# Ledger of designs, part 52: designed miniproteins, single chains, continued (4)

Each design is a single chain, and the fold is of that chain. pLDDT is the mean over its residues in the fold that is shown.

## One batch from the design tools (miniprotein)

Design m13776
Fold by ESMFold2-Fast:
Structure m13776 (fold): chain A 70 residues (1-70)
Amino acid sequence: SATDILSLYSEILRLDNSFEVQQKLDELFQKYGLDAYIPERALQQLNLLSDEQQQELYNELLKLKEEILK
């Protein structure tokens, strides 16, 4: 869900708030046409994505989290 994606995004930033991780997150969100700077806009835009696109984005965020934890 959109809320789960934003929750995972926030979790990643709490694990690693480096400029490199922030840039990767911004690039990933931009790929899906999302505005990470305004959470309420990002939530609205996420809800416009198909369930398949939301799942793809969630999986890409999980991969980034796994890379940070290694």
Scores: mean pLDDT 78

Design m13777
Fold by ESMFold2-Fast:
Structure m13777 (fold): chain A 79 residues (1-79)
Amino acid sequence: MQKAKDVKEATIATAEEAKEKYPEASKVMDRLVKVAEESEDVETLERVLGAAQKILAEGEKALKEAEEEVKKLEKELKE
């Protein structure tokens, strides 16, 4: 669906910007992008985009919360 594609593209763009601004976030951003690429669920994709945008806006302060969210999303993909 178009909405899922748009969210995936936005997530990739946000991840590239966040990795440039906060190199420390690159591993978390790569994990978020992987979840976005493997998921077709719009709710999951919006959660991924939200986490990526929060890292871009808040940097290091958002990393711990984003790592928790990524861990949950990765587990959901395996089930």
Scores: mean pLDDT 79

Design m13778
Fold by ESMFold2-Fast:
Structure m13778 (fold): chain A 84 residues (1-84)
Amino acid sequence: AEEEVERLIKELEEAARRARELVAEGLARGQDPEEMLRNLRGTIQGAINYLRDVLGASEEQIERVERAGRRLLEAFRAAAEEAL
């Protein structure tokens, strides 16, 4: 569980750094920003549910992932607002 938690946090942090690029790519493909945010929220929540329910991740581990996910969602929202 810890290795998977650390990997996921790293992936979320990398995505947050690339938020402007990811939003620009999505818009270029004709994706709606609200749809992109909804899909991203769903993906993050699915990963958290898997860690909690399947891998037995601790509450502390889940909180770490939730914090990284919130930072990603904020970066994505800011990038979407700047692009529009």
Scores: mean pLDDT 83

Design m13779
Fold by ESMFold2-Fast:
Structure m13779 (fold): chain A 76 residues (1-76)
Amino acid sequence: SSDEKEQQFYDAVEPKLQQPYQNLLNAKTPQQFQQAAQQMADTAKKVADELGLPDLGEQAVQQAQAAAQQQQAKLA
């Protein structure tokens, strides 16, 4: 089912996002925030493509961008 595919996506993507997310938490410049967000987005899209779930990949990209904006705002 689609719900099972969605869980499979999150299970597969979560460990691969750990390093990009740590890069985001350690970012200090706008360029570093953008780089970390891009790494998270690229990772999520790759996993989503492998599972045939492009909508989840697009959602993850939006979440990565939001996380980068929130983290940047906390350090501004």
Scores: mean pLDDT 79

Design m13780
Fold by ESMFold2-Fast:
Structure m13780 (fold): chain A 74 residues (1-74)
Amino acid sequence: MEIYEKLLEEGVAVLDSVDEDTDFTEEVEKAKEQGLRLWYLNGRGQGGEVEEGDTARSLGITRDDTVAFFLTRP
């Protein structure tokens, strides 16, 4: 998925207009393979860890949101 490529290149992936059914399982798995955790933050000050099985809908991300994804060490 494009999100993980941006995370590797830029350290942060900023997305507009994320579809509510977007699944982040692949990005979480790739982060775990490198011993990293995936996090998000939206423009409303809401954020947290992205876990396996999370979707944009489960994280409260809508198509009107700008959201930043980033990687951290445990």
Scores: mean pLDDT 75

Design m13781
Fold by ESMFold2-Fast:
Structure m13781 (fold): chain A 65 residues (1-65)
Amino acid sequence: MSEDEEAAIEALVAAGASREQAEEALRLAQQKDFEGAAKIAAPALEKASDDQANEASAALGRAGK
């Protein structure tokens, strides 16, 4: 897997998402469904720090390319 994909999973888990939620968000981002990915990640990102939320969002964007 790419380093961007692994970084996205790690960032989401650090923000409080489960591994399954992180993997599903990554799959949606890879399909260019960033809105669907954001909805799955939203509960974890809402409770995360601004830095963690920004990193997770940026990593998902990179992994979706």
Scores: mean pLDDT 74

Design m13782
Fold by ESMFold2-Fast:
Parts: sequence; C-alpha cells; structure tokens
Structure m13782 (fold): chain A 66 residues (1-66)
Amino acid sequence: SRAAEFEKMRAELERYEALTEQIKKAIADISADEEVVKLAQEAQFGDSVIERLLEELRERRREAEG
C-alpha cells in the first residue's frame, strides 16, 4: 500500500538524519577514526565523503592539541 511505502521512506530519512547527527557529534567529541568511518559506512557515504570527514576530525584534533 502507499501508506507502507511512505512509512518506509520516512524511517529511512529518520535513520539518515540520526546517523548524520551522530557523525557530527563524533567529530565534535574528537572520537576515533574507526567510529566516524563506521557511522559514515552505515549512512552509505562514498569513500570521498568518508575521507573528507576524517580530514575534519584530524583538524579538530590538531586544534585541541594547540
């Protein structure tokens, strides 16, 4: 039914939003590379996006070491 298809799409969107928020928090908290990679892979991000997120995480670590 159309209702079931709509509910599935809504659940997928909510999952992506939750994963994006978890990634932002992991970077802000200066989590391990493996944690950010795991969340990004679960969100089905491409390798180029994962590398960009890891670069941002490394920048955050550098700022904290200041």
Scores: mean pLDDT 81

Design m13783
Fold by ESMFold2-Fast:
Structure m13783 (fold): chain A 80 residues (1-80)
Amino acid sequence: GSMIQQAIDQLRQAQRIARQEGLPQVVDLIIQAISYVRRGDIGRAIDLLRQALRIAEQQGGSQRLISLIRQAIQLLQQAG
């Protein structure tokens, strides 16, 4: 649906920012979450994104990165 595509677009942007900021664990979790979204496993995608959010907060990720992950979680919750 439209919300799913918006969530994927937000996650693609978050993935680029996480890579630029040197947060490889956050990059990997976002890649995995996008895969689960595409498979229709929204619950596992949200769980992985909550892990990515925690790591980003602990490792000094930017507010833009944190906001994109939070927005993607919200869009996925509304879609499921």
Scores: mean pLDDT 91

Design m13784
Fold by ESMFold2-Fast:
Structure m13784 (fold): chain A 68 residues (1-68)
Amino acid sequence: MARERIEAVEEAMKLMRYGIDLVKNGDVDSATKIMKDLSKKARSEKDPGIRTGYEMAARRVRAAIDAA
């Protein structure tokens, strides 16, 4: 559980950074796709800690899109 949670959080953070970088480069459409994928992963996740990680990552990407 702890190891799997760390791996899931690292994956969420990696996708979050990628989505934010896409927004910085003007690729809002691809960033929106990443945000939607993170939101889907959050909704399908049974572990509350991992779910919160994906939800936070999705919100960070959404904030970057809204600021662009």
Scores: mean pLDDT 80

Design m13785
Fold by ESMFold2-Fast:
Structure m13785 (fold): chain A 72 residues (1-72)
Amino acid sequence: MKMTPEQERAVLRGLLRALQESKKRNLDHGPLLSVVSNYADERGAHDLSEFLRSLQPSSVEEAINELQKRLE
C-alpha cells in the first residue's frame, strides 16, 4: 500500500521532532533514520526512503536542516 503525501509529511514531522530531541540529548540519530527509511520503503515511498538514507552519514544538525527544507 502506497503512502499518501499527507502520511509522508506526518512521518517527516514526527522524525523532525525526534531528531531535535536526539540533538538535545546527544543521542545517535543513525538508527532512527534507518528505521524510518525502511518503513517508508515498505510503504512504497521509495523517494522518501532514498532521501532519508542519504542523510545517514550526515550530522544530526544537517539532517534536521534537510528535513526542514523538505517540509517547506
Scores: mean pLDDT 81

Design m13786
Fold by ESMFold2-Fast:
Formats: sequence, C-alpha cells, structure tokens
Structure m13786 (fold): chain A 67 residues (1-67)
Amino acid sequence: SFPKADITEKVSNKTIGLEVAGRILAYLADDREGGIRLLREAAELARAEGKTAMVEALERQLETVES
C-alpha cells in the first residue's frame, strides 16, 4: 500500500533539511564528501523515525552520489 498523505505529512523537517543540504553540496557545490555525510545523517534520522520509504530513497541517493 502507498499512504502518500502519511509520507508527505509525517516526514521530519530535520530529515528533509539534511537531504536538501546534502544534495546541494553533492550536486551543486561540488562537495561530494560533505553531501554524502549529510545524506547519511538524513538516513539515520529517517531510520530512527521508522520511515522505511524515506530510508530506501536516501540509500538510493547515497549509492548514486558515491558511484
């Protein structure tokens, strides 16, 4: 099942902020290492919150940045 509203409304503001900052560092600021660190922190927060879909999305982003 896909509780789209639940995912959208219950994602942590800190997790979103770290994801956005990590992507900016990795793709726009040419700070790949800093971007990876922030994305890992976002994944840890998402895991602590039990947000499985968010964890999977962040892990895929990490694979892309690390490749």
Scores: mean pLDDT 70

Design m13787
Fold by ESMFold2-Fast:
Structure m13787 (fold): chain A 86 residues (1-86)
Amino acid sequence: AAAEKEAQLKKFEEKMEELVEEIREKYGEEAAEYARKALEALRDGLVNNDPAGYKPKYQEYALKAGRVMAEQGNEEARKALEEYEE
């Protein structure tokens, strides 16, 4: 039913925001924004009943997020270690 689909989408959006915030905290803003765009592509695929059509957009932004996470992971790890030693 439409109401059940709306409830599932709301739960998806809540978990998306939680994941994006975790990524922002660990890997920085750029990684979080690419992750958000990837997750929005997944959401759009669900809303339009076309997950296959939105898969390329998801993959593009997921790869961009992954690259930034790899680059920013060392910086965030270094900052976390410096803050933890205080």
Scores: mean pLDDT 73

Design m13788
Fold by ESMFold2-Fast:
Structure m13788 (fold): chain A 79 residues (1-79)
Amino acid sequence: MKEAIEQLQLALIGHARRRDPEGILKAVKDLIDKYNFPKEVKELALKYAQEIAEHVRRGDVDKAIELAKKFPEELLKKL
């Protein structure tokens, strides 16, 4: 699980660089559906994914990448 969350960081950075906000949301949803995360962690992961996706939609790719880099740390704090 931890390794999967860390690999997801690379996927999120890739989607942000490609300006693919829907890919960010799908990647996070696929992770939480695959692993039996507690409800609080699922809600946190989806909220964080939506924040990254919104920055991509606004063209703020650098901020989206910054948030994507912090994603594993924020999620693992709750696991």
Scores: mean pLDDT 82

Design m13789
Fold by ESMFold2-Fast:
Structure m13789 (fold): chain A 109 residues (1-109)
Amino acid sequence: MKRVLIIDDSEEKREELKKLLEHLGYKDIDTARNGKEAVELARKSKEKYDLIYADIDLPEMNGIEAIKEIVEIQKLDPKTTPVVLLSDDEKLLEEAKKKLKELGFVEEK
């Protein structure tokens, strides 16, 4: 069964995305309010995440730093683990996508 992580500092955005994913048949969904909570969930998880949704505008630790730590903790393959970045800032999205590519993540074509 696919395991999903949602990282977003907005409770409303987390709940809406979680409900959408549950409607699509995802049963194992973890939610984090910030990067530190996301990293802690990854450390405690017995299974690897198959999909990560991350807001890059997170307090204390940005979404890219959180993703990097999660990849190291869970030994994720960045080429096969989809990561979806969320932000209302187009420039931050472009910069974050570049950083993910430098970490070995494949751009979805």
Scores: mean pLDDT 74

Design m13790
Fold by ESMFold2-Fast:
Order: sequence, then C-alpha cells, then structure tokens
Structure m13790 (fold): chain A 62 residues (1-62)
Amino acid sequence: DLAALVAEAERAVAEYQRTLDKINELKKENPEEAQKYLNSGEVQATIARAERLRAEADAALA
C-alpha cells in the first residue's frame, strides 16, 4: 500500500528530526553525552530506518 509506505516514511523522518533536535540540545549541555547518544545503536537504527523508508517512498512515487 503506497499510502501506508508514505505515511510510515513521514513518521520515520519526523522521528529522525526529533532525534537531531535532542542531539543538538544535548551538545549545548553535555557534549560527551551527545556523542554517546549519537553513537548508540538506537539512534543509528533510527537514522538508517528513516533513510531506507525515504528512499523506498521516493522510488515508489517515481
């Protein structure tokens, strides 16, 4: 379902943006924790998922 794929990609991108905002805020208060958070498996998985779903949605819309 194309609509479901697009909606999932949009949610993943929104989560990615919130993650970036959190990293930027952490950098202001504690750069070490910001780096640790960025390198965490959870954050790396969030980035990879957003990139993959965005690419799949773009391909489906082409």
Scores: mean pLDDT 81

Design m13791
Fold by ESMFold2-Fast:
Structure m13791 (fold): chain A 80 residues (1-80)
Amino acid sequence: MKLTVTTEDGTELTIEYTDEDTLKELIEKIAKKLDVDPKKVIEEVSKIAPEALDIKVKDIPEPILKDFLTYVANLALKLK
């Protein structure tokens, strides 16, 4: 599966994932695509939504997943 998100600065990212991927794994993929340390992004997300990190992406409706990944991409750019 794949999902495209557009950040506030106009950066377009296509993230490829499987049903077995967790949100934490998608956060790591986004951080790596943006050349940002995944640990920094995970630390910031964990302050807001620690329980979300271990959720499998298949259990999340696509619109909610897209909104969350857009938030993560914007956060990663601010941490760069």
Scores: mean pLDDT 82

Design m13792
Fold by ESMFold2-Fast:
Structure m13792 (fold): chain A 82 residues (1-82)
Amino acid sequence: SPSIQKLVDEALQLYGDLDASGALTPELEAAFERTLSALGVPAERVAAARAAGKPVADPEKARLELETTLGVLELALAVENL
């Protein structure tokens, strides 16, 4: 769906920016990879997002935004399995 695609694009950007900022924890990376894999996002898209990432001024805010976006995507996955 268009809304899921937009959230996936936002999660990919936040992931890349957090990685570039050195603020990506192993736990958050694992949650991101599980959620995006379950949505069928290919590894090449994840690698491209990592390469495009830029350091952010507020990594804590970016982390909370990614956690929130992943939570919404996890709920969307539960609905799409109907």
Scores: mean pLDDT 85

Design m13793
Fold by ESMFold2-Fast:
Order: structure tokens, then sequence, then C-alpha cells
Structure m13793 (fold): chain A 97 residues (1-97)
């Protein structure tokens, strides 16, 4: 294959690995939030954000994560889960772009 094809394949692999790691941590955060576990939700959110390479994407995801934690701390589990699901969709979109 050409050097361009090899570089493209390596970039696709890096993106796929990052998506897998980030979405894995977000799925753990969603599960913790469904249990009302603020501390576990925060830990999994931090791991998800830390796994994102793009600083702009990290800021956007951090903002949604803080909103989800605030909702969860107020006992609004449904809103927290919705925000975490939005965060998961945004993470996949931003990492692919």
Amino acid sequence: PSDEEIDAAMQQLKIAVQISVVTGHLDNAIAAAQRGDVDSTRKHLQKAIDAVDDPDAQRELSQLGQQALQALQQGDVDSAVELLQQMKKLAVKTIRE
C-alpha cells in the first residue's frame, strides 16, 4: 500500500481505539449514574475526558460532564443519564471529525 494509505489506516485505528476507550468509560459512568453513585460517575467521567486527545473536545465534554454531575447531586438521575448519553454521542462525533 502507499504511505498515504498506511497513514490513513493508522489514523483510523487510533480513532477507533480512542472511541472504544472513551465510550467504555462513559458506559461505566452511565451505569454508576443510574445507581445514584456520584463518586463512581465522577471517576469514570474523568477517565473518559482524559482519554480524549483534542483539548477543545475535552472542554465541551467536561462541560456536559459537570452538568450531569450537578443533576445527579440534585437527585435528578434521569437528566444526568440523558446528559451522559448526549456526551457519549458528542464524543463519538468529535473524535471522528
Scores: mean pLDDT 86

Design m13794
Fold by ESMFold2-Fast:
Structure m13794 (fold): chain A 74 residues (1-74)
Amino acid sequence: KRVEALEAYVEALEAALAGDVEKAAEILREMAKKFLGKEPPKEVVEKIAKEAAANATQADIEEARRLAEELREK
């Protein structure tokens, strides 16, 4: 469901923002396997996690959580 994907994305952003890029990449890989049925290359997922760690803010995480809550109610 969209809510589960958003919640996983929030967890990945939180890990990346905390500096744990490896954990963020792991969460993203598990999410992709669950929702896309295919595991993306580890290097691609790590690149995305590093980019999130450099650019993500607490406000981005809060906005994603708000969207997940709205979708959960529907």
Scores: mean pLDDT 71

Design m13795
Fold by ESMFold2-Fast:
Structure m13795 (fold): chain A 71 residues (1-71)
Amino acid sequence: SMMEKKEEELARLKEEVRAELGEEAVRQIERTMESIYKLLLERGMSEEEARLKAVEQAIIAAKIMLRRKRE
């Protein structure tokens, strides 16, 4: 499924972030994901949609962190 593929992508990116930036950077991604999920639920989004959007934003955040480390 789309969610399964995105969860797998996020898991791989979190391992890259852990290796290059350390555990605290992974914790920042997880905190950002939780914050977005809660915000979207408060704004009336379904749990499934909120979870998908939170995972998508976590993927974006991880990619930005890795890009900044490499630049």
Scores: mean pLDDT 86

Design m13796
Fold by ESMFold2-Fast:
Structure m13796 (fold): chain A 127 residues (1-127)
Amino acid sequence: TKAEELVKRAEKANIEGRLEEAIKLAQEARHLAREEGDDKTLAEANRVRGEAYKNLRNFELAIADYNSAIEVGEAKVKANALTNRGAVYRNQGNLEQAIADYRKALEIDPDNEFARRQLLATEKEMA
């Protein structure tokens, strides 16, 4: 769909560091996905926009987008959103909440190497 194409373009923009463009494309994807009742694409758009906000250090908006992606996302999107929200919490010094999110991500996706590494590093930081 057009919404899926916009998510793909937003993800590419985010990877290439075009963060404001990624946000704009993800916003358009969210609008179309909501009109069509496409919760899967909506969750993916929220995850990508949240990642762009996180990279811009706009943590409040990033958390809001990750919360939405966790609420309506399929397992893979949900695990990725939990891992990224955990990283935001860790950056804010909310280590207990970061650990909780990383553990939840690993319950959903046990092979998530990034979540595992972040969990171990955060637990060491608390010690």
Scores: mean pLDDT 89

Design m13797
Fold by ESMFold2-Fast:
Structure m13797 (fold): chain A 59 residues (1-59)
Amino acid sequence: LDPDSPSGAMFQMYLASAVSTLGTVADPEVRAELLRVGQKLGLSEAQARALIAEAEARA
């Protein structure tokens, strides 16, 4: 994974904002929505999952 890519950086900023607002993302439907957004930004599902987990670890 390259978190310094524009897609990775944008998704990390989006996740940081979302996790900051919600606390922790535990709802499967919310997580599915975050994965969908990551894939729209050009990330693979695995990349999106890794970035979501990292953002949650920072919260």
Scores: mean pLDDT 70

Design m13798
Fold by ESMFold2-Fast:
Structure m13798 (fold): chain A 90 residues (1-90)
Amino acid sequence: SVEEKVDELVDKTIEKMKDASEEEQIELIREFETEVYELAEENGLSSEETLRLALKALERITEFAKSQGKEVTAEYAQLLAEHAREKLEE
């Protein structure tokens, strides 16, 4: 399923982040977000379905960044999650 593929992308992104600087982690998160939206578009997901998947994934990435003490990365991921949440409330 698309949800399972997104979960696999989260796992892959987290693994890459373990050895990365905060600047590299932010770039990895940008790449991750792009891949999620492309995957959703290719599979015909609605905007709401796409935003829910992105939000769940970004929350997981935020928690990982916080666990690693990467405050800049965590703030960036949390900002993206908040934007997705606001879009879902429209």
Scores: mean pLDDT 85

Design m13799
Fold by ESMFold2-Fast:
Structure m13799 (fold): chain A 95 residues (1-95)
Amino acid sequence: MQLKLSGGQKSLIRGNLRLMLTGLRQELDELRRETDPEKRQRRLDDIKDTLRVMVGQLSYIVPESVYEQLRRQVDGIRTLDEAEQVLRDIERVLS
């Protein structure tokens, strides 16, 4: 049974996700400047967790096929460049 969301509810979710994107861009910039391998790994794990939360929120406003693709991309993140690619894919979905 598919839950029908109103346009207003979808707009609120999009607004919240755009705020999360702003914070996540800042976290990616900090990760680019991090030289400590342990801190770098912790920052990447934090970014990955934030991306999982965002993709979960996207499940309410995107087709299931898009959600499943993004979920797999997040689960596969091992590098900064892969995290940045997922961020760009989410930005395109929100545009």
Scores: mean pLDDT 83

Design m13800
Fold by ESMFold2-Fast:
Structure m13800 (fold): chain A 56 residues (1-56)
Amino acid sequence: DEAAREAMRELARTNPELVRGIIEDFRKRAEETNSPLVKQQADELERILEEVEAEK
């Protein structure tokens, strides 16, 4: 969902520490549940954070 991705980019710009915490939580949940979907969500959030940080 493009709207959700844009909201995540905005959150990463305004509060990158919160987004890092979310990524860490998703990483831990992916490992505990062995879920490829949760792992993909963590990877996507990490990419968004990296893109936003590269813009700064």
Scores: mean pLDDT 79

Design m13801
Fold by ESMFold2-Fast:
Structure m13801 (fold): chain A 68 residues (1-68)
Amino acid sequence: SPEFMKVQDEFSVKVQELLDQLDAGKLSRDEVIEEIRKFAEKLKEEYPEYGDTIESMENRVISHLREQ
């Protein structure tokens, strides 16, 4: 679905921006996790039909960040 691809792309772009800020020392890991959660909540409001998919992507990224 074009909408599904758009949701994935918007989430991936935001995550990459936050990871770049983490690598640059501009944000801590905890701040990145908080911003990912806030963005996922906003994205679920825009695309409620993909709520479960957005939560799955959010949880996967946060788990990966916590394992580093």
Scores: mean pLDDT 87

Design m13802
Fold by ESMFold2-Fast:
Structure m13802 (fold): chain A 70 residues (1-70)
Amino acid sequence: MEGTRFIEEAYEQGRFKEIAELLREAGFPEGVVKLAEAAAKAVENKGKETEEVRKLLEEVRAARAALAAA
């Protein structure tokens, strides 16, 4: 549970690059880490929220729910 809370905090602070690093450290699948990297690039390049960022949040929530159910 503690392994995903800091990801949501980083998102709230707009630190999308750190989200990818935190996901990697927390042992998330490469697909989720790649999605976080794509979201960070999109925000840096456009300075706005994108579908990639929304998909990242959904994947993180799904992974957290799966861990809680285990």
Scores: mean pLDDT 65

Design m13803
Fold by ESMFold2-Fast:
Structure m13803 (fold): chain A 88 residues (1-88)
Amino acid sequence: VAELQEMERRTQERLEEIARLKKEVAELEKEAAKGSKPEELERKKQELQEKLSELREFSLEAAERLRGLEQQHTYEVIARDLQEELDS
C-alpha cells in the first residue's frame, strides 16, 4: 500500500513537471519562430526528452512490480504514451 502510494505520488510529480516543460517548449517554439535564441529551445527539448525517458523507465518498472493488479495496465499505458512522445 505505502509503496503504491509513493509510486503514484512520484508519477504525478513527474507528469506535472513534464506538462510544465511542454508548455515552456511550446512558448520557446513561438519565440524561435520569431528569431529568438534557438539554443534555449534545444535545451528545454532535451530536458523534456530526458524527463519523458525517466518516467517511461519508471513506468515499465512499476508495471512489472504491479503485475496482476489493475495499476499494471495504467503504468503500461503511461509507458506507451511516453514512448510515442519520445518517438515524435
Scores: mean pLDDT 78

Design m13804
Fold by ESMFold2-Fast:
Structure m13804 (fold): chain A 77 residues (1-77)
Amino acid sequence: GALEKAEELLERAERALREGAPAEEVARLAKEVIEAAMQLPDDKAALGAGLALRGMGLAIEASLRAQRRGGAPLVLG
């Protein structure tokens, strides 16, 4: 079902990050996790939110790792 798909996509994103995949690939998988989590019924909304937050965390970590490798300019926010 949608929950199983979201969990499988999350595992793929975690594996991609661990194996040093490009940040863009990890972010794409994380987006797929969020989209799958949003398809969950209301009674599973809390589980979906948890999966989406984990996906976002992976995308952020991948982006930070890419910035450390590339010497990205400081963003003052």
Scores: mean pLDDT 77

Design m13805
Fold by ESMFold2-Fast:
Structure m13805 (fold): chain A 61 residues (1-61)
Amino acid sequence: MDEEERQRAIELLLEKGVPEEKAPTLADQAMAAYERLKAAGVDFPGLLERIATLLANEYLS
């Protein structure tokens, strides 16, 4: 797992308003989805950011 990418996901979630106690769990979910998509050949600039944003929006809804 890329620790820099995971930390960036945590920071994005916090910036979107996800509580500090929930951000690591959602970041882990984002990283799992990101790694799965890359393994399937789906990778593009901003993919992790899109996944993190989607999870933040779902949590805050």
Scores: mean pLDDT 80

Design m13806
Fold by ESMFold2-Fast:
Order: structure tokens, then C-alpha cells, then sequence
Structure m13806 (fold): chain A 92 residues (1-92)
């Protein structure tokens, strides 16, 4: 069974956390901590998803944050750190 809805559902579930995400992603000192925090909160949504789905979600997250006014470089760093922390949690 191919799970194709997780990317859209994940982005929708970001909405209540959006102020914390934007504040963290826009602050170079907090981008890593915020990315790790988000990965821990979203682990249950993504634990059964393919690596390809995780990479596509991270790309969507970068675009989403950039559209909200986050610096593109910081948005990319945030998305990459989110993906790395999520992969690390999946190894446990």
C-alpha cells in the first residue's frame, strides 16, 4: 500500500506550530533546535514513510517557509536538519 497523503497531511498539521517554526527557522541560533523539535513531534506521522517521501516533504517545507518570508538559505538549512533528525529518530 503506497501512502501518498502524508505530505499534504504533514503540511496541514504544521499550521498550529507555524509561529514557533517561523521564529526558529528565521533565527540562526535556534534553527537546529527547532528542526529537531519538529522532527520529534512529527516522528509518528513519518516513521512508516519512504525516504523519498521524507525528502519530498522536506523540499515542500523549504518552499512553504520561503513563501512565508523565511530566508531561503535558512529555510533550506531548517528542512535539511529536520530530515536528518527525523532519519536519526527512525534508527532508534
Amino acid sequence: MIKTKSRKEGLKKLEPYLPEIINGAANEEKVEETARWLAEKFYDIFKDESDETLELFARSLKIFLTNLGVDPELAEKFAELFLEHLRELRKK
Scores: mean pLDDT 74

Design m13807
Fold by ESMFold2-Fast:
Structure m13807 (fold): chain A 94 residues (1-94)
Amino acid sequence: TVKKIRDEMTPAQRKRSRYITKFLDIRNDPSSPSDQKYQDIFKVWGDIMKQQGMDRTSRYYFIGGDNVSTDLNKSLGYGKQGDRIVVDEIQRRK
């Protein structure tokens, strides 16, 4: 689980984990944007997180339209590579 992994993290990794926890809260919040684009992004993100063991080793859990710190975005591989992986997963599903 994310909690068990977090217990083994460095301070920098724990900071990133706080943003990941916020992402999961947003995904599960019934007041979050509910149009198809956001639902697809959150769904793909959940699956990528599961596949990658979530946290400290993954480069592919960018938050779509939500902004996180620039340093976190860089460390997570947010941008062209991350965007492509999410797009490819969405295309694979339909």
Scores: mean pLDDT 44

Design m13808
Fold by ESMFold2-Fast:
Structure m13808 (fold): chain A 67 residues (1-67)
Amino acid sequence: MIEVEEEEFEKLTASGKKVKVRVITFKTEDGKEYKVILIETAPDEEAKKDKAAQEEAYKEFLKELKE
């Protein structure tokens, strides 16, 4: 069987926009572990999500992951 663990957290970009980050970890019965990282550029449905906002959010996210 595959075990699934899911983490979600919110980040603020330099422009003050919120982005939601979801990390899904799959553990197989043989002890292998796979991670899938999903980044939502902005939770604001009124505003069209643009590439500049996405790049800023991703940059901040990578800084946190590296630690």
Scores: mean pLDDT 62

Design m13809
Fold by ESMFold2-Fast:
Structure m13809 (fold): chain A 78 residues (1-78)
Amino acid sequence: GMHMERLRAAAETLAALIRDERLDTERAAQLMSAWLRQQRFSLEDALFITREALRLLEDELSEAQKEYILEAVRRALS
């Protein structure tokens, strides 16, 4: 549906922004959290978008980096 298309588009936008930050995990988490707040996503949608963005970067980020970003975003938006 249109809502799911919006969430996927948001994930692609975040993945592109993270690549522009040269995959700095701390900077990525800050940028993602700020952008998700600005877009006014619910916590559930924000976490879905974050997981999807990290999936798009799976070959570029370690498992530890992905867990760090996910937990940092979750804490920032809770």
Scores: mean pLDDT 82

Design m13810
Fold by ESMFold2-Fast:
Structure m13810 (fold): chain A 83 residues (1-83)
Amino acid sequence: DIVPPSVLSPAEQQQWQRVMQNIRNGTVTVADVRTYIALIRRLSQRRSDVDAVASLRGVLAALRDFGADQAVIDTVEAAIAAL
């Protein structure tokens, strides 16, 4: 079960669930990963125990494992490099 982090607002939790579902279905887009990056950055700002870099590296590994589009992979790699 993917339970959205409780520190996120209901709207942010809904965005989180949609992105995670699209990743699981292999239908993730550049817009979806940009939404996820923004959510992880907000989480790390609200919680000192959230490592944004580690979270994004985990997503990057999953995206590579199922063969996501290169544009999706490049977007996550650029976000990690900017953190």
Scores: mean pLDDT 77

Design m13811
Fold by ESMFold2-Fast:
Structure m13811 (fold): chain A 73 residues (1-73)
Amino acid sequence: ERVERARELLAEAEKKSPVEQNAIFLTAYALLRAESLEEARKRIDEVLSKITNPEAREKFRKAADEALARAEA
């Protein structure tokens, strides 16, 4: 089930921007590695703190929130 959700996320990432792809990849890889989504959220927050461009940060945050919500469903 988690592996299937991760594959769906990766397929959707293929045509998104690099910032959005990175957020989706972090969530999908956490699912594939049997990590908790809580750990994935922590990794996402760490990456967000390192993004200096506000526009890129917001795009990353939104993509990550959407990916996490889908993974949790």
Scores: mean pLDDT 71

